# Ledger of designs, part 81: designed miniproteins, single chains, continued (5)

Each design is a single chain, and the fold is of that chain. pLDDT is the mean over its residues in the fold that is shown.

## One batch from the design tools (miniprotein)

Design m18971
Fold by ESMFold2-Fast:
Structure m18971 (fold): chain A 65 residues (1-65)
Amino acid sequence: AEEYTQKGIEYLYAGKIEEAKEYFLKALELDPNNEKAKQNLRLLAQWYELGGREDLAKEVREVLE
């Protein structure tokens, strides 16, 4: 599960938002109690929101809900 979370972060830095979301979703699907994945999703949503990408941040946040 940690590998998926790490990969997701790397994809975001590369500008691959869709792939990042997929990896985070898979990490949570395999381990719903993965606090690391949840926290990383929150941080990533904040990073996008800070950059003015509200649509992207909202979609990422929906995964947490």
Scores: mean pLDDT 73

Design m18972
Fold by ESMFold2-Fast:
Structure m18972 (fold): chain A 65 residues (1-65)
Amino acid sequence: SAEEYYEKGLEYEKQGKPEEAEKYYRQALALDPSYREAAENLIKLAKEKYGKTPPSVEELMASFA
């Protein structure tokens, strides 16, 4: 389920593996494009780990719809 992929993303963030966390958050959105928590965590991860301006939540979610 989308929730299971989201939880795996959280686990990889805790392990200090942001690339893996991003992958699992994207898989959560692929299963449920309206999974707001996964989109929000992708935005948060981009700010915290990559220091880049992330895409908008709406634009990111639309890319999975």
Scores: mean pLDDT 75

Design m18973
Fold by ESMFold2-Fast:
Structure m18973 (fold): chain A 67 residues (1-67)
Amino acid sequence: EKKEEILKLIGELSVRLKDDPEAQKEIMEAVEYVKKGDYEKAIEILLNVARKAGLDDLVKQIEELRK
């Protein structure tokens, strides 16, 4: 399920970026879009966060969710 995979990626990003307050703020914004059912915007926010942090493995996983 798309929602379940997005929430898993949110959890992984939150753990890896636990000491980055700006990334945590953006991750929380993605959670709000998931609650609204706007998965496309949630994925876009998570992709931007992962790219800025250089987490290439998570970037690839997030890009696969767009298919």
Scores: mean pLDDT 83

Design m18974
Fold by ESMFold2-Fast:
Structure m18974 (fold): chain A 66 residues (1-66)
Amino acid sequence: SMEELRNLREQFEKLASEEELEEAEKFEDQLVADYLAGKLTPEEATQRALEYLKEKLERLKRKEEL
């Protein structure tokens, strides 16, 4: 859902470095480009964004615990 995506993004922005934020922005730009090119549906784009943020947040939380 958009609410889940927004919540995950807020958590990511609090933990992520500037470099990690830039990488996420590039990933989002690519998703938007693929959507506009007809390569992804809105649902597929949302799912990929959710999976990306969940994976990155898991890694950031592990990194902070080290």
Scores: mean pLDDT 79

Design m18975
Fold by ESMFold2-Fast:
Structure m18975 (fold): chain A 63 residues (1-63)
Amino acid sequence: SHGEKALEAAEKLAKELAARVEKLTGEPATYEVEQLDEETYRVTVRAGDLVLELTVTAAQVEA
């Protein structure tokens, strides 16, 4: 279904962002993906004192 593909894509995006943030900061990075509604996901990446938060839609991650 659309929701399954969007969630997988959002998780992949979060993982890739965490890896890049870890490279840039030299700090271990973690990521979280939270579904806010049927089409919207919150991606949070943390590395040391840095916190990045993005809101992405199913359309953005499925494109």
Scores: mean pLDDT 79

Design m18976
Fold by ESMFold2-Fast:
Structure m18976 (fold): chain A 92 residues (1-92)
Amino acid sequence: MEELIEKAKAGDKEALRQLIDEAFSLYREGRVEEAAKLLKTAIEIAAKNGDYVLATSIAMAGFAMAVDAYLQGREEEAEILLKAIKEALKSI
């Protein structure tokens, strides 16, 4: 994961895509705090690389995860996701 983050920060778009895929995988496994942290990192990297369209798309995916968690009655997990997305967007 650390190596993948460093590559994504350096502008490796494939590494950034893999970070997003890992966040989705972690969410499906119930590892919501780790998923939220990766989503926040991915949004911040995309924005820092000047790709605001991608940053927005990642944020929208995070919101979709939060809605899914809410619909399943997992309100605390939804709040973890929403907080991470909000913090990432504030850092832009």
Scores: mean pLDDT 84

Design m18977
Fold by ESMFold2-Fast:
Structure m18977 (fold): chain A 70 residues (1-70)
Amino acid sequence: KIAELQAKIDALNAEAEAAYAAGDYERLAELVEERGRLLAELYEAQGKPELAEKALAEREPAREAILALG
């Protein structure tokens, strides 16, 4: 489960890098939002529920910060 979650996060990171390079900040913001959700699942799987809750709470602020770049 952890390896599968990590692979999904790695795939999203690759897509996020491509979106950033293309100047597609709307897509980057969507990818960062989804990455936050997967990070929460990864932290839960690792037995770190406090970090999972923090990852979920920070999704919207991170998305807004990225949209402000465009």
Scores: mean pLDDT 78

Design m18978
Fold by ESMFold2-Fast:
Structure m18978 (fold): chain A 83 residues (1-83)
Amino acid sequence: MQISVAAAGLTPAQAAEVEALARSLGGRAVVFRAGTTSVAAAGLTEEQAREVKALAESLGGTAEIFRGTLGEAVKKAAELSNK
């Protein structure tokens, strides 16, 4: 089972940075708008997911690690953006 990360509360530039990290680690990532600019990433190990989460949080965003698909990460990131 692959680990996913959902992040929200980012600027477009910060979201691009988080997406680039996730992709560099061999994962998949999508940047989208759901209130704020959000990032959904999937196909990561637990260590890689923690790295992506740490970057998003260091940039002032909110992020959650969970087990799921890219689609589930998109849904969770949208929920985080709308809290």
Scores: mean pLDDT 81

Design m18979
Fold by ESMFold2-Fast:
Structure m18979 (fold): chain A 62 residues (1-62)
Amino acid sequence: KIKELVEKALENVRAGDLDAARQYLEEALKIDPKNPYILEALRAVRAGDRDAAIEHLEKALK
């Protein structure tokens, strides 16, 4: 479930839909609230830093 949410967040960041990406990351954090890669990805999405968000989301999927 969390992997699917992170994959959907990454897809939306790549498409430029940061609002949808934020929603998927918030749902992922409900499952794993202390995941450092998801927390950093959400921070990057909120700041509008698409490149940083992609990097952190790719690390979260490893």
Scores: mean pLDDT 83

Design m18980
Fold by ESMFold2-Fast:
Structure m18980 (fold): chain A 70 residues (1-70)
Amino acid sequence: MEKEEELKKKIEEIQKGFDKTRAMAVEYLRKRAEERGLTPEELEKRIADFNALLDKLQQSRILYLKKEIE
C-alpha cells in the first residue's frame, strides 16, 4: 500500500497553489515598482523577500501534511 503516492499528490497541489501565488505576487510587485519608480535591483530584492516568505509558508504546509502521518 503506497500512502506516499497520495502524499505526493497533495504536496503537488500545494506546490501548484504556491506557484500561482508567486506568479501573481511578482506581477503585483512589478506594477508597484513601475508606479513608484523602483530600480530593477530593488524590485528583485522585494520579489526575493516575498518568495522567501512563500517558501517558508509552503514548507510549513508540507510539514503539517507529514505530521498527519505522525
Scores: mean pLDDT 78

Design m18981
Fold by ESMFold2-Fast:
Structure m18981 (fold): chain A 62 residues (1-62)
Amino acid sequence: MDYGTTDKEELEKLLEEAEKKLEEYKEELSKETDLNKIIGLELRIIGYELDIELLKKKLASL
C-alpha cells in the first residue's frame, strides 16, 4: 500500500485501522483449520505488520 500522505492525523488513522485489521486476521487465524487458508491469513498478517512498522516510522519522522 502507498502511504504517500504526510498528514499526521491521516497517518494515525491509517495506523489504527491497520492495527484493528491485524487483530481481526489474527483472531481468524486462531480459529482456522484449513492449511491453505492458514497460509493466506499468515501472509496477510505479515503484510499488515510491515505496513504498521512503516506507518510508525513515518509518524516518528514527523
Scores: mean pLDDT 80

Design m18982
Fold by ESMFold2-Fast:
Structure m18982 (fold): chain A 84 residues (1-84)
Amino acid sequence: AKEYFEKGKEYYKKEDYLLALKYYQKAIELDPNFAEAYYNMGKVYYDTEHYEAAVVYYEKALELDPNFEEAKKNLEEAKEKLKK
């Protein structure tokens, strides 16, 4: 799981969002409780202006880790984008 997660982060830094999603998805397939991978998928969707998808993935990260402060903050920001 961690190996694919690190690959997803590498592609995210390169702004290769499709490959970032592919590797985060592989991390989640190996570890369905990997809250940080769901959070990073949410960030990809947020950065590509797919705010409804970002909300879904941030909510899943918070479901798995209720103390995930970054996921809570980014969830609120994504919800604000949907009010436009």
Scores: mean pLDDT 85

Design m18983
Fold by ESMFold2-Fast:
Structure m18983 (fold): chain A 75 residues (1-75)
Amino acid sequence: SSSELLKEAEELRKRAEELRKKAEELRKKAKELKSTGDPEAIKKAEELEFEAEILDGVAALLEGVASLLEKKAAK
């Protein structure tokens, strides 16, 4: 039913939001590490930025699926 599709979409959007929040935390840590000017800290910051990018990518995929479910529910 349309109701079940919307519930599934809502759960996917909640998961995406959790991943986006984790990505923001990683970027905040990366910014702090880069501010030190220490080469080893900068390398760690780059790793955290890459992890954040992966999390954002997965979140975008979940949001895309949620959008498709919402469109199907509207038909």
Scores: mean pLDDT 90

Design m18984
Fold by ESMFold2-Fast:
Structure m18984 (fold): chain A 79 residues (1-79)
Amino acid sequence: SEAIEAYKQAIENAQSDEEKAEAYRNLGNAYFAEGNYEEAVKAYKEALKLNPNDEKAKAGLRDAEVQLGIEDIKRAVEK
């Protein structure tokens, strides 16, 4: 997707930890919007390593982890 490619470039070209954290948070948001919750969790965790006080990244991580839990339960009941 165009958004994911743009944010990956933003991460590579970031001039500071703050810019890199914001790019990772935006990458997490883009993955979440596409339903790729595993990659969203990974991106939000990277953002929080760089900026532990990013409340938006914390909220995104929590929402993505909830969605992963829902997917795991749904997969289990189909077996």
Scores: mean pLDDT 85

Design m18985
Fold by ESMFold2-Fast:
Structure m18985 (fold): chain A 75 residues (1-75)
Amino acid sequence: MEEALKRAEEALEKAEELAKNAPTPGGALGAGIAAGLAGIALGVGKVTGDYEFGAEMAEKALEKAEEAVKTGEIV
């Protein structure tokens, strides 16, 4: 539980950093949307008590943020 919550929080933090440091407006917007999704995933985990699901969803959102920054595209 505790570790899954930390994983979700770390994924959200990394996605937010990617959005702030994105070199293109498209990458910044895409990473920003992904960071929002990671935040939602963390919230869902807290509300439902399924912390592992929340962590997995947040990590998937971080992967989308990384892809948006890499491609410069909105995902």
Scores: mean pLDDT 77

Design m18986
Fold by ESMFold2-Fast:
Structure m18986 (fold): chain A 56 residues (1-56)
Amino acid sequence: KIEEELKKLRERIEALQAGLDFDLQSLNDYTARLLKSIQEQLENLIRKLKEVLEKL
């Protein structure tokens, strides 16, 4: 019964999409934290460069 099999495939695809969304949220959280850490390091470097430039 092709219609019933197609419904099951659609349900499986939807379940896979839900799983991917969950994994993407985890990756986004990790990536956001990493980017924030890099941004803070860059801001610290810029501040130090400004201090060096003031001495020149």
Scores: mean pLDDT 72

Design m18987
Fold by ESMFold2-Fast:
Order: structure tokens, then sequence, then C-alpha cells
Structure m18987 (fold): chain A 64 residues (1-64)
């Protein structure tokens, strides 16, 4: 679990996501892994999608 959380955090930071977006995605992954510890890849993909959605929403609001 800890390694999956660190891996996601590093990937999102490398891709230029904000600290807020990284925090939300990592917390979401932790919750998913607590409920479904055997669904690591699915949980990771869902957390990544959340980070991308948060970033797009913020960018759209900022640019209008």
Amino acid sequence: MKEALEELREELEKKGFSEEEVKEAVEYLELLLKEHPDQVETARQMALSLAETLRLRKELEEKR
C-alpha cells in the first residue's frame, strides 16, 4: 500500500500536477486500497483520473 501511494505521488508530481491535486488523488487511492486491497491497478487508474479531472476543472475555471 505505502509503495503504491508513493509511486502515484511521484508520477503526478513528475507530470506537473499541483500539491492539492496530488493530495486528493493519493487520499482517494488510499481509501480505495483500504476497501479493495486486491484491486491496486484499478484503484490507481481511478485516482489518476480524479487528478486529471480536478486539473481540467481548475484550468477551465481559471481561463474563462
Scores: mean pLDDT 79

Design m18988
Fold by ESMFold2-Fast:
Structure m18988 (fold): chain A 85 residues (1-85)
Amino acid sequence: SAKEYYEKAKEAFEKGDYDKALKYLQKALELDPDFAETYYLLGKIYYELENYEGAKALYKKALELDPNFKEAEENLKKVEEKLKE
């Protein structure tokens, strides 16, 4: 399922294996393009790679799919503060 690929991506992300995380997130998106958590984790990877504009767009997409996604809202605020620097 999309959630199973998301969980594998999350584990890879926590180990710093962004290439592996991205491959699992691609599979999650192929199975469920509306799974908000997939865009949220993609945003976190983009943030770690210092692509703040990309991270911002991905967090906004997560919030469009799930307006109550507190972690996406918090990380969106953090990336917007980075973009003011």
Scores: mean pLDDT 88

Design m18989
Fold by ESMFold2-Fast:
Structure m18989 (fold): chain A 65 residues (1-65)
Amino acid sequence: KLSKEQLEQTIEASVEAIDAAVTRLSAEKLKKAGKIDEEKAEKEIEEARKRLEEAAKREQEILEA
């Protein structure tokens, strides 16, 4: 069973993953609508994808500890 600290860290990683996913989806929608600069949108999408990968990796590291 996870310790309280591990559970809190897992929740933090999950919240980060959700935030990153929402950011990516929002940037994609705004780009499609032409409401933001294409280069800025692509940068935000790429950064959000990296954040999602790091959050997933962090969660796995916590669970394996």
Scores: mean pLDDT 79

Design m18990
Fold by ESMFold2-Fast:
Order: structure tokens, then sequence, then C-alpha cells
Structure m18990 (fold): chain A 76 residues (1-76)
């Protein structure tokens, strides 16, 4: 199921983010966002925003934060 795949990708992205592997966190989050599951895609964009923030890319961090907020307005 797409929901299960999205949740696994988000969990992997969170694991990489916690480990400080920001490039892999972004890659895993992109996979989760690509599933189209709104709630998990919003969470994935939040992970990407945090990863970019920790990498010093504040412009991309703000961009993904806004994308996450837009999806959260559409998801429960």
Amino acid sequence: LLEAAARRAVAMAEKFLKAGDYDKAIEAAELAASTGVLGEAARAYEIQAKAYEKMGDLEKAEEYKKKAEELRKKAA
C-alpha cells in the first residue's frame, strides 16, 4: 500500500536526519513525498526543511516548510 511505503520512507528519513546524514534524509523524504499521500508528504517536506536548515540552506528550508504547511491544510 502507498500509505505503508510512505510511512517507511518517512521513518527512514527521520533516522537519517537524527544521524546527521542530511543528504540521505532528503533523498528518503523525496521518496515519501512522491507517493502522493498528503499527510506523509507534508511530514517529508518538514524533514527536508529541517535537513536544509541544518546544512545552512535557509532559502530551501523556508521553501519546504511552506510546502509542508500547504499540504497540512489539505490533510487531516
Scores: mean pLDDT 81

Design m18991
Fold by ESMFold2-Fast:
Structure m18991 (fold): chain A 98 residues (1-98)
Amino acid sequence: KKEKLEEFKKKVEELAERAIQAVRDGNYDEAKALVKELIRLINENADLIDPVDGIKAQGLLLVALTELDFGDYEGAIEAIRGAKDVILKSIDKALEKL
């Protein structure tokens, strides 16, 4: 369980930062693909964290996809950061219970 949580944490950090950087670089299709990968990663690891935190993070990532489609790139970055923060805090809480 600890090893799975640590791997999940690392992948969330890597995907979120790559998505944010893709937005900054103007690579919006890559950013959308990375956000979708992050949604899939959260769904695949939903059993490891609080279900409410998982739903909140996924909601923020759906907002990020919408903001990218409407050209609100700053809003998209904020939504990705928000989702990352929710999941990382949820992982840390799960690790504390081990």
Scores: mean pLDDT 88

Design m18992
Fold by ESMFold2-Fast:
Structure m18992 (fold): chain A 71 residues (1-71)
Amino acid sequence: MEELEKKKEELEKEIEESNLSEEQKEELRKKLEEAETLEELEELRRELVSLEVAEKLREIGDEIDKELAER
């Protein structure tokens, strides 16, 4: 129980410090609240990492599109 709560706090902090949008962070926080096992927290952490990678790739794409649009 206590270990689960501690890992939830750690993951919540990682979500808050991530480069994700506020909407994506809210979605992850909802999943975090619904998580009842350490396995579910591990899956959420993988999802967080995947979303951060996707967001960074999206930011690179948006930056290229912005440069083209501003020309």
Scores: mean pLDDT 76

Design m18994
Fold by ESMFold2-Fast:
Structure m18994 (fold): chain A 65 residues (1-65)
Amino acid sequence: MERWKQEIEEARREGIALSTDEAEKERLEELAKKAIDALNAGDSKSAMEYAVELGKLVAEIRRRA
């Protein structure tokens, strides 16, 4: 559980550092929060879905950077 939260936090931090778009930064924060909230609620399926969307967004940002 702790490792998953760490990975979500790192992905959010990387995306925010590389992005220049305020709406995109808000989306990164939202996805990370939803993923962590789902983990805390024991909803591993929702947590995985939000984490995947976060990872996709970070990958797109990284490609543009």
Scores: mean pLDDT 82

Design m18995
Fold by ESMFold2-Fast:
Structure m18995 (fold): chain A 78 residues (1-78)
Amino acid sequence: SREEALEHLERALELAREKGLPELVRDIEQAIRSLREGDLVTALSALDEALRLAREKGDEETVEHLERAIREVREELL
């Protein structure tokens, strides 16, 4: 659901801010904004970029929250 995706994204955003990762923060904020506006294509694009950045850092906790958010957004397309 959108609400479950937003919950996971808000947690990922908190983690990215705590770690001082401005690119990741920007991509998560874009995903949240796009998801709230109903632009699922832009939201998924931003989420895929955020996931790539989190994986490059080896941040398994942020990766888990982003993967959960992506799953919830994809369910909205079904």
Scores: mean pLDDT 85

Design m18996
Fold by ESMFold2-Fast:
Structure m18996 (fold): chain A 80 residues (1-80)
Amino acid sequence: HLERAAEAARAGDVEAAAEALSEAALEGEAAGDLGRAAGAGVALVALGAGLAAGLGREGAAEMAARGAEAGIKAAAGIKT
């Protein structure tokens, strides 16, 4: 799912990217794998790059914010 989100974002398909990002975050949570959940943040970065390319849509920005929150929480929860 993480790879799918990054690919969709690169293609400018922000909805598909957001869906894949959401699935990646959920899979990370279900597996108890903070690394996978944090990986969802990488897909968020790709989504943000798509917006920076001139899309600038409010809905896409909100989806990006949701993904960022999930990725940040996962990363902050990691204890090495």
Scores: mean pLDDT 57

Design m18997
Fold by ESMFold2-Fast:
Structure m18997 (fold): chain A 70 residues (1-70)
Amino acid sequence: MKEEAEKKGEEMAKKAKEEALASDDAVGTLLQRTAELARKAKEYFKKDKLKGYMYEVAAKKLIDAIGELT
């Protein structure tokens, strides 16, 4: 279950990174997506810890992608 949530989070991050790289503002798009996923992680940790963890993994992967591009 935790491994599955982590894998889903990584897939979300990969898709968001690919969409951002195809946009006119890759860094700006990644920052916006990271903020959205971090907010969802915070909200879901109160309701569903596995979903919260999934969004947290996705947000962390996007932060790594921003560091790679900057």
Scores: mean pLDDT 80

Design m18998
Fold by ESMFold2-Fast:
Structure m18998 (fold): chain A 101 residues (1-101)
Amino acid sequence: KKEEEALRLLSEAVKALQNGDYDKAIEYAKKALELMGEDNVTALIVLARAYLKKGDYEKAVEAMEKALKIDPNNPVAYQLLAEAYEKMGDKEKAEEYRKKA
C-alpha cells in the first residue's frame, strides 16, 4: 500500500522536475522517501536534479552520495556530482567524477 503511494509521488516528482517546479519535485521526492522508509536511487536523483537547478549544490552532493551507497557505479550519480562540483568551483573533483560517469 505504501509502495503504491511512494511510486505515485515519484511520478509526480519527475513531472514537477520536467515542468520546472523544483520545490514540488523536492517535496514529492522527500515524501516518497519517507513512505519507503529507505533511500531510493530514483528519488535521490530527482532531489539532486532539483537542488542543482535551485543552486543548492551541497544538498545535491548529499543526495548523490546516498545514491552511490546504494548503486556505487551509477553513471547518472557521477554526472550530477561532476556538475555540482563544477558549479561550486571545484574543477579537480568535477573532472574526477566526470571520468567515472
Scores: mean pLDDT 85

Design m19000
Fold by ESMFold2-Fast:
Structure m19000 (fold): chain A 66 residues (1-66)
Amino acid sequence: HHMSEEEKEKKLLELARKYMQLRAEGVYGGEIDRITLEMDYVSGRITKEEYEKRLAKIEEFEKKRK
């Protein structure tokens, strides 16, 4: 559903801050991948269907590794 332009910008800034913090702490893998994927979805670079598909692959990969 639609979000205001201000809400999208605020969400993207929050995600970007989390991404930068995790990267600074040396955190890699699924947590970073999820944030990057959500940023792509919120910015409109991918569809909701593509977002859900890629998210499921990230989670399956993490479970197989554990």
Scores: mean pLDDT 76

Design m19001
Fold by ESMFold2-Fast:
Structure m19001 (fold): chain A 87 residues (1-87)
Amino acid sequence: GEKELAERIEELTLKAIKAILKGKLEEAEKLIEELEELTKELKHPELGREIVEALREAIEAEKKGDILALIGHILRAIGLALDLLRL
């Protein structure tokens, strides 16, 4: 159900974050594409869309070497994924 979908979204969010932190940006982009498809199936798709946006902003920060922006976007993605699990 919705809870199982939210748990899978959290798992993919954490995998994408790990890929970004390792500089594996192509792998991160593939994980984000899978996340985007799953988030469309949520009862509250806006929250899922914000997770995808935060992860894409984290990739752009990593490409630019903006460490503070990277940390901020990663923390936002984690917080949003945890909020989704509490719904």
Scores: mean pLDDT 85

Design m19002
Fold by ESMFold2-Fast:
Structure m19002 (fold): chain A 65 residues (1-65)
Amino acid sequence: MEEATKRDAERAKEWAKKNGKEEELEKIIKEALESGRMTEDQARAAWLGLELIKQGVDKIIEKIK
């Protein structure tokens, strides 16, 4: 469970870094977790959602390039 969540988070961070948004992404999730607005399960779902978006964005970038 934790290992899968970390792996998904790493992929989302890699995508955000490639698009210059890694710091912003981490800040948003950290603030949501610390404020109690988000649980670890919800954070995992957010990272998975970001991975799906990354896949869509990568396909668009490949088509443009």
Scores: mean pLDDT 61

Design m19003
Fold by ESMFold2-Fast:
Structure m19003 (fold): chain A 64 residues (1-64)
Amino acid sequence: KAEDYLKAGRLAYERGDYQTAANAFEKAFKEKPSAEVYRFLADVYEQLGDKEKAEEYRKKAESL
């Protein structure tokens, strides 16, 4: 369920495992798209240095 993926993503992010966090949040999004998940994805990609994806997800979060 999306909630399980959100929990897994947040735990990975807290550990600094941004790649695992991105994968978990992308799975959460496939289960239930939300502005909250887009904001988490933006934060993760910012930490990974992918500023283009971070900006894209921030824009999508604002449009939902």
Scores: mean pLDDT 81

Design m19004
Fold by ESMFold2-Fast:
Structure m19004 (fold): chain A 117 residues (1-117)
Amino acid sequence: MITLTESGGGTFAEGGSVRLSRKISGDTNLIAVVGWFAQRPGEPLEHVASIDMYTGEVSYAPRVQGRATISIDKKNKTVYLDLRDLRREDTATYYAYAVDMATGKVYWGEGVELRVV
C-alpha cells in the first residue's frame, strides 16, 4: 500500500517562498506519476505540478508556471514542491498524489494547508 505524508505548510508572507514536502511510504518503483493538487477556498480542486516517474518530465499549471519547481529525492522517497514569489491566491490546501503504474489508481495525501498573508 502506498501512503503519502505532506509537510511544510503554515502561514507565509506574500513575496516569500515555501517548500512543501511529501514522503512516500512503500515502493516508489510502482508509481507512474507523482504531483500536487490544490484546493483554494471556495474553488474546485486544481492541478499544480507533476513528475512522470518513467521519463522525468515535469508539468506545471499556468497559475504557478515560472514560480514553482517540482523535484524528487528518490533516496529519501520525498517529492518537493517549491513555490516562490508567493501570492495571496496561493492560499490553499495542497494534496500530494501518486498514480499506481499497474492499475492507474490514484493515492491521495490528507492535505497540508498553506496561507499567504
Scores: mean pLDDT 81

Design m19005
Fold by ESMFold2-Fast:
Structure m19005 (fold): chain A 81 residues (1-81)
Amino acid sequence: AALDTIGRVAVRLANKLRELLTDEQFEEVLRIFSEAVRAIDAGADPEEVIAQAREKLKALGFPDEVIDLVVEALREIAKIR
């Protein structure tokens, strides 16, 4: 159930990001997303991880639309724990 929900969130995010980003940008955003998911899984505070991911994406120059999609996906994953 939890794994299926995480998979659905990740697929939905990936589909939306592919419409907004180049292949290189897509890989970079997914790397940040995956690192955040692993940190939450390792017991880090979800809100701190989400805030850090948001700041990393801003520092790299990604638009608010992309940042908000990643943040929403991470919040959905955090609720599953």
Scores: mean pLDDT 82

Design m19006
Fold by ESMFold2-Fast:
Structure m19006 (fold): chain A 67 residues (1-67)
Amino acid sequence: ATVPGSAPVTFRQARNAVAGLTGKPLEEIRDAIREAAKELGIKDDDSTLLTPEQVVALIEKVRELLA
């Protein structure tokens, strides 16, 4: 199983983690995370592997976009 932490995670898993952290519906998170991924140069595909650094950057960027 893909584990959040020191291992790379998929874009889909990062999106789900952001939804859980913010309590927002997935459709709202999908819009925000798409913009965050675009700003960070990350492909918004469910199969895209992210480093832990990219996961943190996505979470922070989504929070900024939702603020």
Scores: mean pLDDT 73

Design m19007
Fold by ESMFold2-Fast:
Structure m19007 (fold): chain A 77 residues (1-77)
Amino acid sequence: LGAELEAIALAVPGVKSARVSETRFGLLVFIESESLEAAEQAYAAIRAHPAAPDAVGLFYGETKEGAFLAVLVPRPE
């Protein structure tokens, strides 16, 4: 699943990097993008995946270099 979510995020135009980390709460996807709009498109693409409908945005921001977004995909029971 992590590799699939990383590939989905990276396929969005304007996404510069995507990193997936396994946590006790689920998969944390950290996205760096050229713009906040690109980060929002990546989040929408992740939520569209059948295994990640409960994906939630944790925090986002803009930098001089672009934008970032952290998404949590909760661990299945």
Scores: mean pLDDT 74

